# Designs tried in a protein design run: designed miniproteins, single chains, continued (6). Part 4

Each design is a single chain, and the fold is of that chain. pLDDT is the mean over its residues in the fold that is shown.

## One batch from the design tools (miniprotein)

Design m20114
Fold by ESMFold2-Fast:
Structure m20114 (fold): chain A 69 residues (1-69)
Amino acid sequence: SMEAKKEFLERELELARRDVALYPDPELEELLAEAERLFESGEDLDEAMRLLIEVGIEVALALMKEWLA
């Protein structure tokens, strides 16, 4: 349902905000801002989720780089 999609996406946005705060990157901030815009408009929740997945992948790569340093 649309409500379930919104609830799931809202939770993922909260997690992405925390991750970007821990590993700040202007490109990730732009991706997060676009995902937030799409979530607020409600026009393309699937694209908002796709952008959040991209943020998550980049954060995971940053974490791995930090761990290997």
Scores: mean pLDDT 85

Design m20115
Fold by ESMFold2-Fast:
Structure m20115 (fold): chain A 71 residues (1-71)
Amino acid sequence: SKEELKKEIDRLKALVDRLEAQGIITPEEAARIKALVDEAQKAYDSGNIEEAKKLIDEARELLRRAVERAL
């Protein structure tokens, strides 16, 4: 649903901030992921749900790779 996608956007933004604060991901990695999450939020706000989902999937992939690097 649109509400679930909104919650996902908000949770992903909060998670990225937390991981950056903990030093698990770099500020550069966090900035790249946040840029995609912000674009996803803009797409969501404009009603482009398909684009918002695609951007969130891209943000998740970047986050996964950043965390894997830290291991």
Scores: mean pLDDT 87

Design m20116
Fold by ESMFold2-Fast:
Structure m20116 (fold): chain A 81 residues (1-81)
Amino acid sequence: AKEAEELLERAEELIKEAEKALKEGDYEKARELLEEAADLLAKAAGEISKIKDPKTREELEKRLEELSERLEELESKLPEP
């Protein structure tokens, strides 16, 4: 549980940093941060799948979905290479 929570927290911080980079026009930095966040969310999904407590799993799955949606929205704002 703690491992999944830490991964989600780190991903959220990277997503916030990517939002700032996008506002500043630093598209290279934003792309790198979003790629790292996506990797952390994938790892979090793996850890969540191992959680035996249904309540904890559901709460973390909801956070994962919310962060994944934010990630996709930000990726859509990046210019094509």
Scores: mean pLDDT 82

Design m20117
Fold by ESMFold2-Fast:
Structure m20117 (fold): chain A 72 residues (1-72)
Amino acid sequence: NAEEEARYYEKLIEEDPENAEAWYNLGLALERLGRLEEAAEYYRKAGFLAPDTELGREALGQANRLERELRA
């Protein structure tokens, strides 16, 4: 479930805070939990950690999408 997924990725981030994929996946889990502001922040973190990569571009796209949704 999304709660267990979030906890798993939180543990990965505790072990390696530079793990952009873990930040991105934590964002996905938080979005499924309806924690949209936190999800957007973590997508931004993933984009910051992996600039100029496909993962980073996808993460920034997800953050921008949620920011638009939160303003609507």
Scores: mean pLDDT 85

Design m20118
Fold by ESMFold2-Fast:
Structure m20118 (fold): chain A 74 residues (1-74)
Amino acid sequence: MFNSLSDIEVGDVLKLEGFGEGIVGRDEETGELIINMIGHPPGIIVKLEGNKATVLFLNDKEPKTYEVSFVKRV
């Protein structure tokens, strides 16, 4: 269970329900944490709490909340 964005690091692997696994990175312009999902543009991780991640993907008008789990740290 996550308490905040500080619980994850660049290189961590997370699973988003409906999307699959993604690797945590950092946006070069804003310094925000991003998730790199296979076959999708990066999403900005806006909030991380419990089993929920709020993520803004490129094609979304607003951030959406997804069920999330930690897979591994690389």
Scores: mean pLDDT 80

Design m20119
Fold by ESMFold2-Fast:
Structure m20119 (fold): chain A 78 residues (1-78)
Amino acid sequence: MSEAERAEAEGTMYLMRGVVLERYGGPKEEIAEAYEKAAEYFARAAEIARAAGDEELAAIAEEQARWAREQAERVREE
């Protein structure tokens, strides 16, 4: 995998952790942290993809990072 693809995979793993914790009633702070970590990795994937000239992957990863940040904020506010 490319470095960007590896960062995206890490983001997906943290996103899945957040979803599983939320589904099974885990601590709100741990759920929010998992989504925040997902957003960080997706943002990193976007930066690496953009540096490599892969604007399509960069745009997708930026949207994934934005969504994950929104989920973290939602969980903290609920």
Scores: mean pLDDT 85

Design m20120
Fold by ESMFold2-Fast:
Structure m20120 (fold): chain A 115 residues (1-115)
Amino acid sequence: MTVEERLDAFAAEAPSMSDEERRERAVRLVEEYADAPIEDLVMLAAGIVAIMVREDVPTEVMRETVIDIAKVLKEKGVPEEDIEEVVDAMLHVLLHRGKISKEEAEELREEIKKL
């Protein structure tokens, strides 16, 4: 299944999910794609965050989702530089959608580095 097909499926299902179900699904989707090329992983993670923003998921749940995604990628042995690329892509979406400040994004990056 392509990243686009996975994102389309998540977008279709997300309106019927709770915020916790959206978080759980987001983490599982990224975990399933941990062995994909970095370009696909970045596109998937950014797309997931964009869908969750569209569904008006609370900022705190979004932050927890980003942390959980970073954790599962680390557990799967994804290189630190690739995890940083995925995290930056997710944070970029949150910043451009006005969901977090630049200061909050930097604080979240520092928290993820401690994982």
Scores: mean pLDDT 87

Design m20121
Fold by ESMFold2-Fast:
Structure m20121 (fold): chain A 73 residues (1-73)
Amino acid sequence: QVLGYELMAIGEKYKVTLDKANMEILAKADYPQDSINAVNSILVLQGYGLVPEALKPQVDKELQDLVLQKSQE
């Protein structure tokens, strides 16, 4: 749940559009595997051009930093 909130905050910061299915995945991210699935969902959205190209490197870094941080918990 905490990771899902943080991923949604990144989405809001960079104006990434999340559909209902992705929002449900993020809201239910309680375990490391669920967190990985949520991150992969956001990375798919990046791949489909929902994140502006100029901001993709910054978003990628924040997602990598978030995954690293959560993997150490």
Scores: mean pLDDT 55

Design m20122
Fold by ESMFold2-Fast:
Structure m20122 (fold): chain A 79 residues (1-79)
Amino acid sequence: MKEKFLSLSELQKRILGTLYSRGALTAAELAEILGVSQSTVSKNLNELVKKGLVEREKVGRRTLYKLTEETKKLLDSLK
């Protein structure tokens, strides 16, 4: 839904674009790529997970974040 993206912050849009381009990443990797604090990235990732745009995958002691299939398909349509 187009309105769902209009409610996102610029940082949240950058997170989605980075995950789309690079695939599954940790909050620490996203923070380094985006040049923001890990706490800020983690807060925004949790909001994106609640919105159903991003999902968490626990791999051992690491938490990876990736786009949901629906979000990936939506971003594919906006190319």
Scores: mean pLDDT 80

Design m20125
Fold by ESMFold2-Fast:
Structure m20125 (fold): chain A 92 residues (1-92)
Amino acid sequence: AEELIKKAKEAYRNRRFDEAERLAREALKLDPNNADAYAILAVVHLLKGRYEEAREYAEKALELDPNNELLREGLREIYEELEIEEARELLE
């Protein structure tokens, strides 16, 4: 699962959101407790306007890792750069 998460993070950084989502889902098939995979799914779904799915994935990521840096950084960046209010709500 580590290699898939590494590739998912790289895809996310390069704004290849569909690839990041696919790789994160594949990682979860191998390791359903991977907090970073849920974090990637949360931020990608938020960027696609799928707010309920983003909330569910964010809650899962925080359940597994309450201080998940990938989730917190991604949500902060989305709120600050795109002013998506739902990202701020997920940070609260």
Scores: mean pLDDT 79

Design m20126
Fold by ESMFold2-Fast:
Structure m20126 (fold): chain A 108 residues (1-108)
Amino acid sequence: AAAQFTLEAEVRTVRGDEAALEGRGEGTSGDNTAELEGGGVGTEGVGQLLLHLRRALEVFEAALANQQSASTEFEDPAAGATLRGRVSATEPGVIASVEVTVHLDPPP
């Protein structure tokens, strides 16, 4: 089985003397979590995924601070799962997309 969810965030900058960043996250119904099974395997895979996702968000935040578009992607097959995270930002106006896919083999 596979678990997948997509978070989309929009970051908007206001021109002028003050710079304001407004971010919002939104889950999509079409990309909702399917199912996640495997107990220990699922827990270990999710832990690695969260670590990579946090690192991706850090890169995204740095790019936003410099008003640059950024995209980062990673995979971790070592956790007995295929884990993929992607963080991207686009212009004009900053739209951030966070996509996370976890594919776990059924527990033995």
Scores: mean pLDDT 38

Design m20127
Fold by ESMFold2-Fast:
Structure m20127 (fold): chain A 61 residues (1-61)
Amino acid sequence: SIDAELEALREGILAARTQEQVDAQSQRLLDIIRRHRNDPEVQRRGLELARLLAEKRAQIE
């Protein structure tokens, strides 16, 4: 389900320790957003995950 996919993505973002891992999760988010472009709830949750990705990128040197 999309709920499980978004939760798995969130966990992956939180677990990321390298720039490569963050980039991989960013690509997964873009794929989900593209597949669900007409679902406003998925778009809203995607924006929240994008903010989490930006925060995680800032923490990785």
Scores: mean pLDDT 85

Design m20128
Fold by ESMFold2-Fast:
Formats: structure tokens, sequence, C-alpha cells
Structure m20128 (fold): chain A 88 residues (1-88)
């Protein structure tokens, strides 16, 4: 898992929104399973990748994945994704 997360983080740093979505989903799955240490490690890898090279597609993918997980309305998810993409 963590080795795969590092590979996904490098792809996210290159602008791969699907890799960023997969990292968010992996971190949320680890947290749901009670593995908070793994969830935090994956979240940190994604945060570092975004800080190193922010891409609008990556920020939008992260916002959509988190919004859907927490049950936000679709309009709120798309508004948040657009805001983050504009800030990149």
Amino acid sequence: MLEEARELAERAAEGDGEAARALVEAALAAARAGDLELAEAIARLLEEAIARNPHPEVLAAVARALGRHFGAPEEEIERRAAELAEMA
C-alpha cells in the first residue's frame, strides 16, 4: 500500500488527477479500516505532491473525491473543485 501510494503521489505531482483521486480513496479506506497511521502517511504524500507542483486537475480531483466521501451535494462538490482549480 504505502509503496503504491508513493508511486501515485509522483503521478499526482505530474498532474494525474486519477492518481490523486486514488490516493484520497486509499487514505479514506485506511482510516475506515482503523489504520490511522497509514491514512496519515498517504494524506501527507498527497499534500507534499500538491505543494511541490500544484495542478488544477489534481486539486479538482481531490475536492471531488473528498466531497463525495463526506456526502456533500453535487453542486457544492463542483463549486469547491472549481474554486481550488482556480487557485492552483
Scores: mean pLDDT 78

Design m20129
Fold by ESMFold2-Fast:
Structure m20129 (fold): chain A 73 residues (1-73)
Amino acid sequence: AEEARRLVREAVEALKKGDYIKANELFDKAIELDPEVAARELRRYAEQAKKEGDLFLANTLEIYARRAEEKAA
């Protein structure tokens, strides 16, 4: 749980810096480690991005959230 939450945070930071390769690797690791926690964290970051008007970040995070939700099911 704690490690997956940390990986999602690091992935979001990498994505904001434009390091898409690192971001993708970290998101995938988080989702594989704990898909339920990853889904919840990804949805939370996506909503924050929407509030800030960062539609690219929000849409990208929603895609990863859906992947995590599918693996959690």
Scores: mean pLDDT 85

Design m20130
Fold by ESMFold2-Fast:
Structure m20130 (fold): chain A 97 residues (1-97)
Amino acid sequence: SLDSPEVQLEIAGTLLLMGLSILLNEAKRQGDEETAKILEEGRDKVAAQLAARDYDGLLATVREIAEKLKKSKNKELAEQGVTLLDRIAAEIERLRA
């Protein structure tokens, strides 16, 4: 059922992977190697945690990526990334409440 919290968590994680991949490609196009590294390492951790269905680890990783992005000099890309990550964190918390 699409109303299943487990299915909705998988959807949220998949949307996060798509969003991180889009932001990573944009960072690479801009030549922003530091932001690209944060997004690539974050994407790889998210992919591994989603495959393992480790939603507690996923939530911790989402928060970690957001904190690293807040320190980025690329304020526009960081703001877009943090907005995505905060929305996904809120959805994971809601579904596991």
Scores: mean pLDDT 87

Design m20131
Fold by ESMFold2-Fast:
Structure m20131 (fold): chain A 58 residues (1-58)
Amino acid sequence: DKERFEKTKKAIIEALREDPDASKKEIAKKAAEETGVSQKTASKALKELEKEGEIVFA
């Protein structure tokens, strides 16, 4: 589900924008709940965004 994966990436970016102090685990969980994907899928999307340089955690 490429479309759902892309929506999950957008949800991660928005969640981090709302709470920049949140942990990777918290951001992945919020994105998974928002998009209806598994937390494992959200974690993969998160890692891909980090590799692309779209997001950075402090």
Scores: mean pLDDT 78

Design m20132
Fold by ESMFold2-Fast:
Parts: sequence; structure tokens; C-alpha cells
Structure m20132 (fold): chain A 61 residues (1-61)
Amino acid sequence: DRDVEIGEIYLEEEDYLAAAKIYEKVLEKNPEDKRAWYNLAIAYEKLGEYEKAEEYKKKAE
């Protein structure tokens, strides 16, 4: 999935806001994508949004 790969590049570049936006877009199309939920949780944790990160980690299970 190209958008998941783009999100991973943003995480590597520490652009957590851009990564979160890409993963949110992926999840609008594929809400069962556990990899996207997990990476979205990482992005929000890095942004200091711990409550959202916890919620999204639960979705990745």
C-alpha cells in the first residue's frame, strides 16, 4: 500500500503530523488495517496525544 509506505517515510523523517494525516486517510478506506492503526498510534504518541494513541493501539489489536 503506497499511502502506508508514505506514512512510514514521514515517521522516519519525524513529521508526525503528516504521518497521522496519511494513516487517517488509509483508515477511511481500510478501517481493518491494523498496521495503519498501530502507526497512527505511534504518530499521536510522538505528538503528545497520549489518549488518542492509547485508543488507536487498541484498534490495532
Scores: mean pLDDT 82

Design m20133
Fold by ESMFold2-Fast:
Structure m20133 (fold): chain A 63 residues (1-63)
Amino acid sequence: MRERLLEEVRAVIARILAAPTVAAREEHHPELNRAVGELLKEMSSEEVGLLVDELVAEVRAAL
């Protein structure tokens, strides 16, 4: 697994969750979609979904 991609996804999720408006959150969606797309080249969609759910929970706990 590429730890760089995991940290990139985590960082984008943190920016989305910290964004004060829906418009500001939407500006980060292309970055999230790109990073998730890279993970999908090496993992199944099910595995990526579980990983993203875990990262969202971790970021929310850190806020």
Scores: mean pLDDT 75

Design m20134
Fold by ESMFold2-Fast:
Structure m20134 (fold): chain A 87 residues (1-87)
Amino acid sequence: AEEKLEEGRKAYEAGDYAKALEHYLAALEEDPNNSLTWYNLGQMYFDLGRYEEAIKYYQRAEALGTGDLRKQAQANLKATQEKLKAA
């Protein structure tokens, strides 16, 4: 899970969104309760301007997350909802 999550992050930073998605989905198949993977999917879809998908992933990250990660997911969920309303 951690290895695939890291591979996904590197692919996303390189602009290879197809590979990033593949690795993130593989990470979720290994650990579907990993809040950080859901959070990273939310960030990727937000950066792509796909706000409806980003909202779904951030909601999942918030539900599974604790502490600072949960707070960040909540903040990004709210920001993404505001972006969708403005679009």
Scores: mean pLDDT 84

Design m20135
Fold by ESMFold2-Fast:
Structure m20135 (fold): chain A 55 residues (1-55)
Amino acid sequence: SVPPALSEEEIETMRRVIRNSAEELAATQGRDAEEVLRRGLEALERHIEEQRRAA
């Protein structure tokens, strides 16, 4: 079941996954980990805002 709003715990978990994914992409594909992380966190922030607006 998907809760109607993202919890603080879920948001922290998503941030951790984004950090780990950025490190993996840097290691495996030669991407800049900082750039990938920044883009991932920006996407997460927009997702959180959309979920809050949807209520």
Scores: mean pLDDT 75

Design m20136
Fold by ESMFold2-Fast:
Structure m20136 (fold): chain A 56 residues (1-56)
Amino acid sequence: MEEQYELARRVAAELLAQGLSPEEAFKRVTELLTSQGVHPGVARIIAGRAVAELME
């Protein structure tokens, strides 16, 4: 879980730095986690939390 969260935060930060919207970053991080075998519901929670913390 922690490894997936750290990956999500790093990827979200990179996408936001490239000028993507928080919504686009959330979508791409969710798709990345799901491709690695994370349940879609859990992937959305992890991705949403990572993006939200970067926007604080």
Scores: mean pLDDT 80

Design m20137
Fold by ESMFold2-Fast:
Structure m20137 (fold): chain A 56 residues (1-56)
Amino acid sequence: MAERAAEAVRTSLKAHGIPDELAEKAARYAEELARSGKVTPAQAAKIAVNRALKEA
């Protein structure tokens, strides 16, 4: 299910016109966070998107 978090992040950030490189970095972060088992895939995606928007 970690892959679903990554795809959700990619789709969301690309829809916002965020560069592919930054979107991919955020997607990988979401996948790592979801794989940790500490948060759900949905929460991982939300955290990664918020972080990427602050970086941009």
Scores: mean pLDDT 77

Design m20138
Fold by ESMFold2-Fast:
Structure m20138 (fold): chain A 61 residues (1-61)
Amino acid sequence: MEERKERALEDAIRVAKRMKEAGFSDEQIKEDVRELLRRYGFSEEDIEKIVEEALKAVKAS
């Protein structure tokens, strides 16, 4: 189950980076990543944690 969250984080970082390069705002990126994770079946608590981690990784790069 931990591996599924790790894969989702990697996917979220990839999507967020691509959207940032395409000129989307941080708020648009957050919303799209949240929607993606909801479709994956994650809880709202897990979604928020993964979204925060993905955006931190993109901003730190």
Scores: mean pLDDT 80

Design m20139
Fold by ESMFold2-Fast:
Structure m20139 (fold): chain A 61 residues (1-61)
Amino acid sequence: MMDERLLRALELTAKALPSVDNVKTLKKQIEADKARGRISEELAEKMLAILDEVIEEKEKE
């Protein structure tokens, strides 16, 4: 349940970003946090999947 709130907040934040480049920067930050062990592998995969969906949606706009 806590992870769902975090993922929802991430989705809303990413959608509010003005450009695809800003979402890609956020994606790089999540990948860096995963590499440092600051987030779990499962959580990182879910976060990256959400960011990839937001990137695709913004590219259609």
Scores: mean pLDDT 79

Design m20140
Fold by ESMFold2-Fast:
Structure m20140 (fold): chain A 69 residues (1-69)
Amino acid sequence: GAAMAAALQAAVDEAIELARELGEKLLKEFPNAEVKIERVGETVVRLTVKEGDKEFVAVFDGSLLLRES
């Protein structure tokens, strides 16, 4: 229903915010790094940070936030 759709959007928004926060922290350590944030599922967001030959990947599942509150 509409309440479930709103909850899923809130979950993905939280996942995006966490991905941005981690990306900003990594950019402080690697200022030349390229940051990419992609929505890869209904509530799942992937953060990719590339700096030279190094690549960091983090996955955030916003559905976990709904279950922990």
Scores: mean pLDDT 76

Design m20141
Fold by ESMFold2-Fast:
Structure m20141 (fold): chain A 74 residues (1-74)
Amino acid sequence: MVEELAREAARLAAEAARAYAAGDEEEARRLGEEAMRLAEEAIRLALAEGRPELAEEVVRRVVEAARRAYAEAA
């Protein structure tokens, strides 16, 4: 579950970054908000399971996905 949520959040974050790079700031905001909701849920579940390292991996995966997508599109 946590990994699945993290994967979806990272995918949406990458799409948001591409939309932002393309100048579609409104779409980027919407996709970013969805990515954030999924990431927050994954982090909450990881912390509830006593796995702060998983929460850290969720954050890292989402941020890296967005950064790479933006760099690739820009």
Scores: mean pLDDT 85

Design m20142
Fold by ESMFold2-Fast:
Structure m20142 (fold): chain A 79 residues (1-79)
Amino acid sequence: MDVEAEIKEYEEALEISPDHPHILVKLGEAYLKKGDYEKAEEYAKKALKIAEEVGDKETLEKAKELLKKVYEKQGRYEE
């Protein structure tokens, strides 16, 4: 599946299940693949916050890893 089709699928899933942390991680990953680091960061941060609030440790760790990858691509981890 191309990255644009992945983004559309996950955006549609969020319309049904707003603020679902796993879907937010998947959207962030798709935007990272697309090279849209700003959107990838936005979704990674949303996923991190919600996963922490609901106690979803697995998704929390995935969101942290995604956010780290986004910051590495932006060069911000050295700032």
Scores: mean pLDDT 79

Design m20143
Fold by ESMFold2-Fast:
Order: sequence, then C-alpha cells, then structure tokens
Structure m20143 (fold): chain A 63 residues (1-63)
Amino acid sequence: SMEEKLDEVRDEALQRIREANDPDEAKKIFIEAVKKLLEMGATLDEAARLVQRIADEYRALRA
C-alpha cells in the first residue's frame, strides 16, 4: 500500500538523518525523501504528511 511505502521512505530517511554530520546534509536527505515520494506517485498532501512525520521524529532524536 502507499502508506507502507511512505513508512519505508520515512524510516530510511530517519536512519540517514541520524548519520548526518551537519544540518545541510540532513536537509539534503529530507529533500531526497520528498522527491522519492513524488516520483512514487504520492499526492502533495501525502508528501506533506511524510515531511511532517520526518520532522517530528528528527526533532525528537535531536532534542
């Protein structure tokens, strides 16, 4: 399902963000995740939800 694919993209992006050395690298990973979602046929709303989930989890990890 699309939701399962979104979760997979989110988890992969979060793993890469945890390994990032600086905010610019983390931002690049974030943008790549959004691009991947759009390429997979996700709607703008679905992409926005994934971005929010990644941002929330990144904030929790870096707090």
Scores: mean pLDDT 74

Design m20144
Fold by ESMFold2-Fast:
Structure m20144 (fold): chain A 68 residues (1-68)
Amino acid sequence: MEEKKERFKELLKEMLELTVNEETEKSEKLIAELEELAKELSEEELEEVVEELKPLYEEMLKKAKEKL
């Protein structure tokens, strides 16, 4: 259970990094794997992972805007 949640979090983090680096083509495989893992996790577990990554995502967006 915990292993699948941890892997989902790791993949989401990788997808965020690829998005910031504009490597969106590489994200297609990650999206497919994320979708499969999402089916195995409960809505509560998915929401918890998203909440944990939300501060990182907001920080990355802020840094991306500052580089403009």
Scores: mean pLDDT 71

Design m20145
Fold by ESMFold2-Fast:
Structure m20145 (fold): chain A 70 residues (1-70)
Amino acid sequence: MSDEQIRANVEGLIELARALGADEVAALLEELLKSGDTEAMRQALEVAGTLLFQGRFEEARALLEELLAR
């Protein structure tokens, strides 16, 4: 996946989080996008999307906080 595709997919994940009412998760994803850390963004896409679809917002938040602490 290209860096451009990773960024576009993270933007899509932000919209999904907002649509689900997971505003805290959306804010953390926006911080990841601003960081420019495409490796952290890729890790978020692999796991956080599935967690959001399953309504596991606290686990998604914890993952994103860990990725931002790098």
Scores: mean pLDDT 81

Design m20147
Fold by ESMFold2-Fast:
Structure m20147 (fold): chain A 78 residues (1-78)
Amino acid sequence: MEEAEKLLEEAEELIKKAVELAKKSKDKEKKLEGEITAGVGAVAYGVGKLLLTKGYAEEAKRLAEEAIRLAKEAIELV
């Protein structure tokens, strides 16, 4: 459970950073791709949080890892 909570906190911080960087991007295509990728990461984060509250710690951990991956990809696109 603690591992899933830690990964979800990391995902939240990375998604926030991805959104802020996408907002500051002057390249329209990179901004759009970054915003879409960060948005998909935010959905994975939200579902992960919901699963964790229901006791599905392993599933929450996997979704948190996916959210982190997507947030990092969004950051690299900007």
Scores: mean pLDDT 83

Design m20148
Fold by ESMFold2-Fast:
Structure m20148 (fold): chain A 56 residues (1-56)
Amino acid sequence: MKELEEALDKVEEIMREAGRQGLTPEEMFRRIEEALGLTPDEIAELLRKYYEEKAK
């Protein structure tokens, strides 16, 4: 869970900053991939969990 919590925290920070900068979802995805070193598939899973727990 520690790894997952850290990953979700980074995703949140990146998405927040991307939103503030007015980046597109595609740019957001790219930054997340670079920060976490994950595949698009794994990022999609993280985003899904992030949306369910935070965005709702």
Scores: mean pLDDT 71

Design m20149
Fold by ESMFold2-Fast:
Structure m20149 (fold): chain A 66 residues (1-66)
Amino acid sequence: SKEEALAAAIEVLKADPTGAVLVGDKGVAAVGRSGSAAVSFDTAEEARAAGERLKAAAPGAVLGFV
């Protein structure tokens, strides 16, 4: 599910809290040294909200927009 995929993205950032959060028009990705997790959404608004949640969970991560 999208919620499980988002939880996986949070786990990537817990393993590497200085990784990256990438926000696109219909998705977000969390990228760390050991891997990445991506979540697709129906709208850019949902993707931005998810990106903000991921950044809040890992304040040391770099936030980028693609």
Scores: mean pLDDT 79

Design m20150
Fold by ESMFold2-Fast:
Structure m20150 (fold): chain A 80 residues (1-80)
Amino acid sequence: ELPSFDEADAEIEKMSKEEILAWVRELVEKYRPFLSPEELATVDDLLARAEASTDPKSVREIARNILAIIHYAVLKKKKA
């Protein structure tokens, strides 16, 4: 099950940076078959930025951006 943005926001608000990163990595691995190599490269860059960030707001924003990439990739695959 791919979480909605509202569901993700509710969970992320209660998570530490390490928990957010683990959650995002699990989503990326689960939905990897839907992601193009270009989308995977973008996700890897965003994850690296989140790991380097000390601002919880920035980490949550990056997590939402990765979720948006996954949502769009899944929608493209499900259009059939």
Scores: mean pLDDT 80

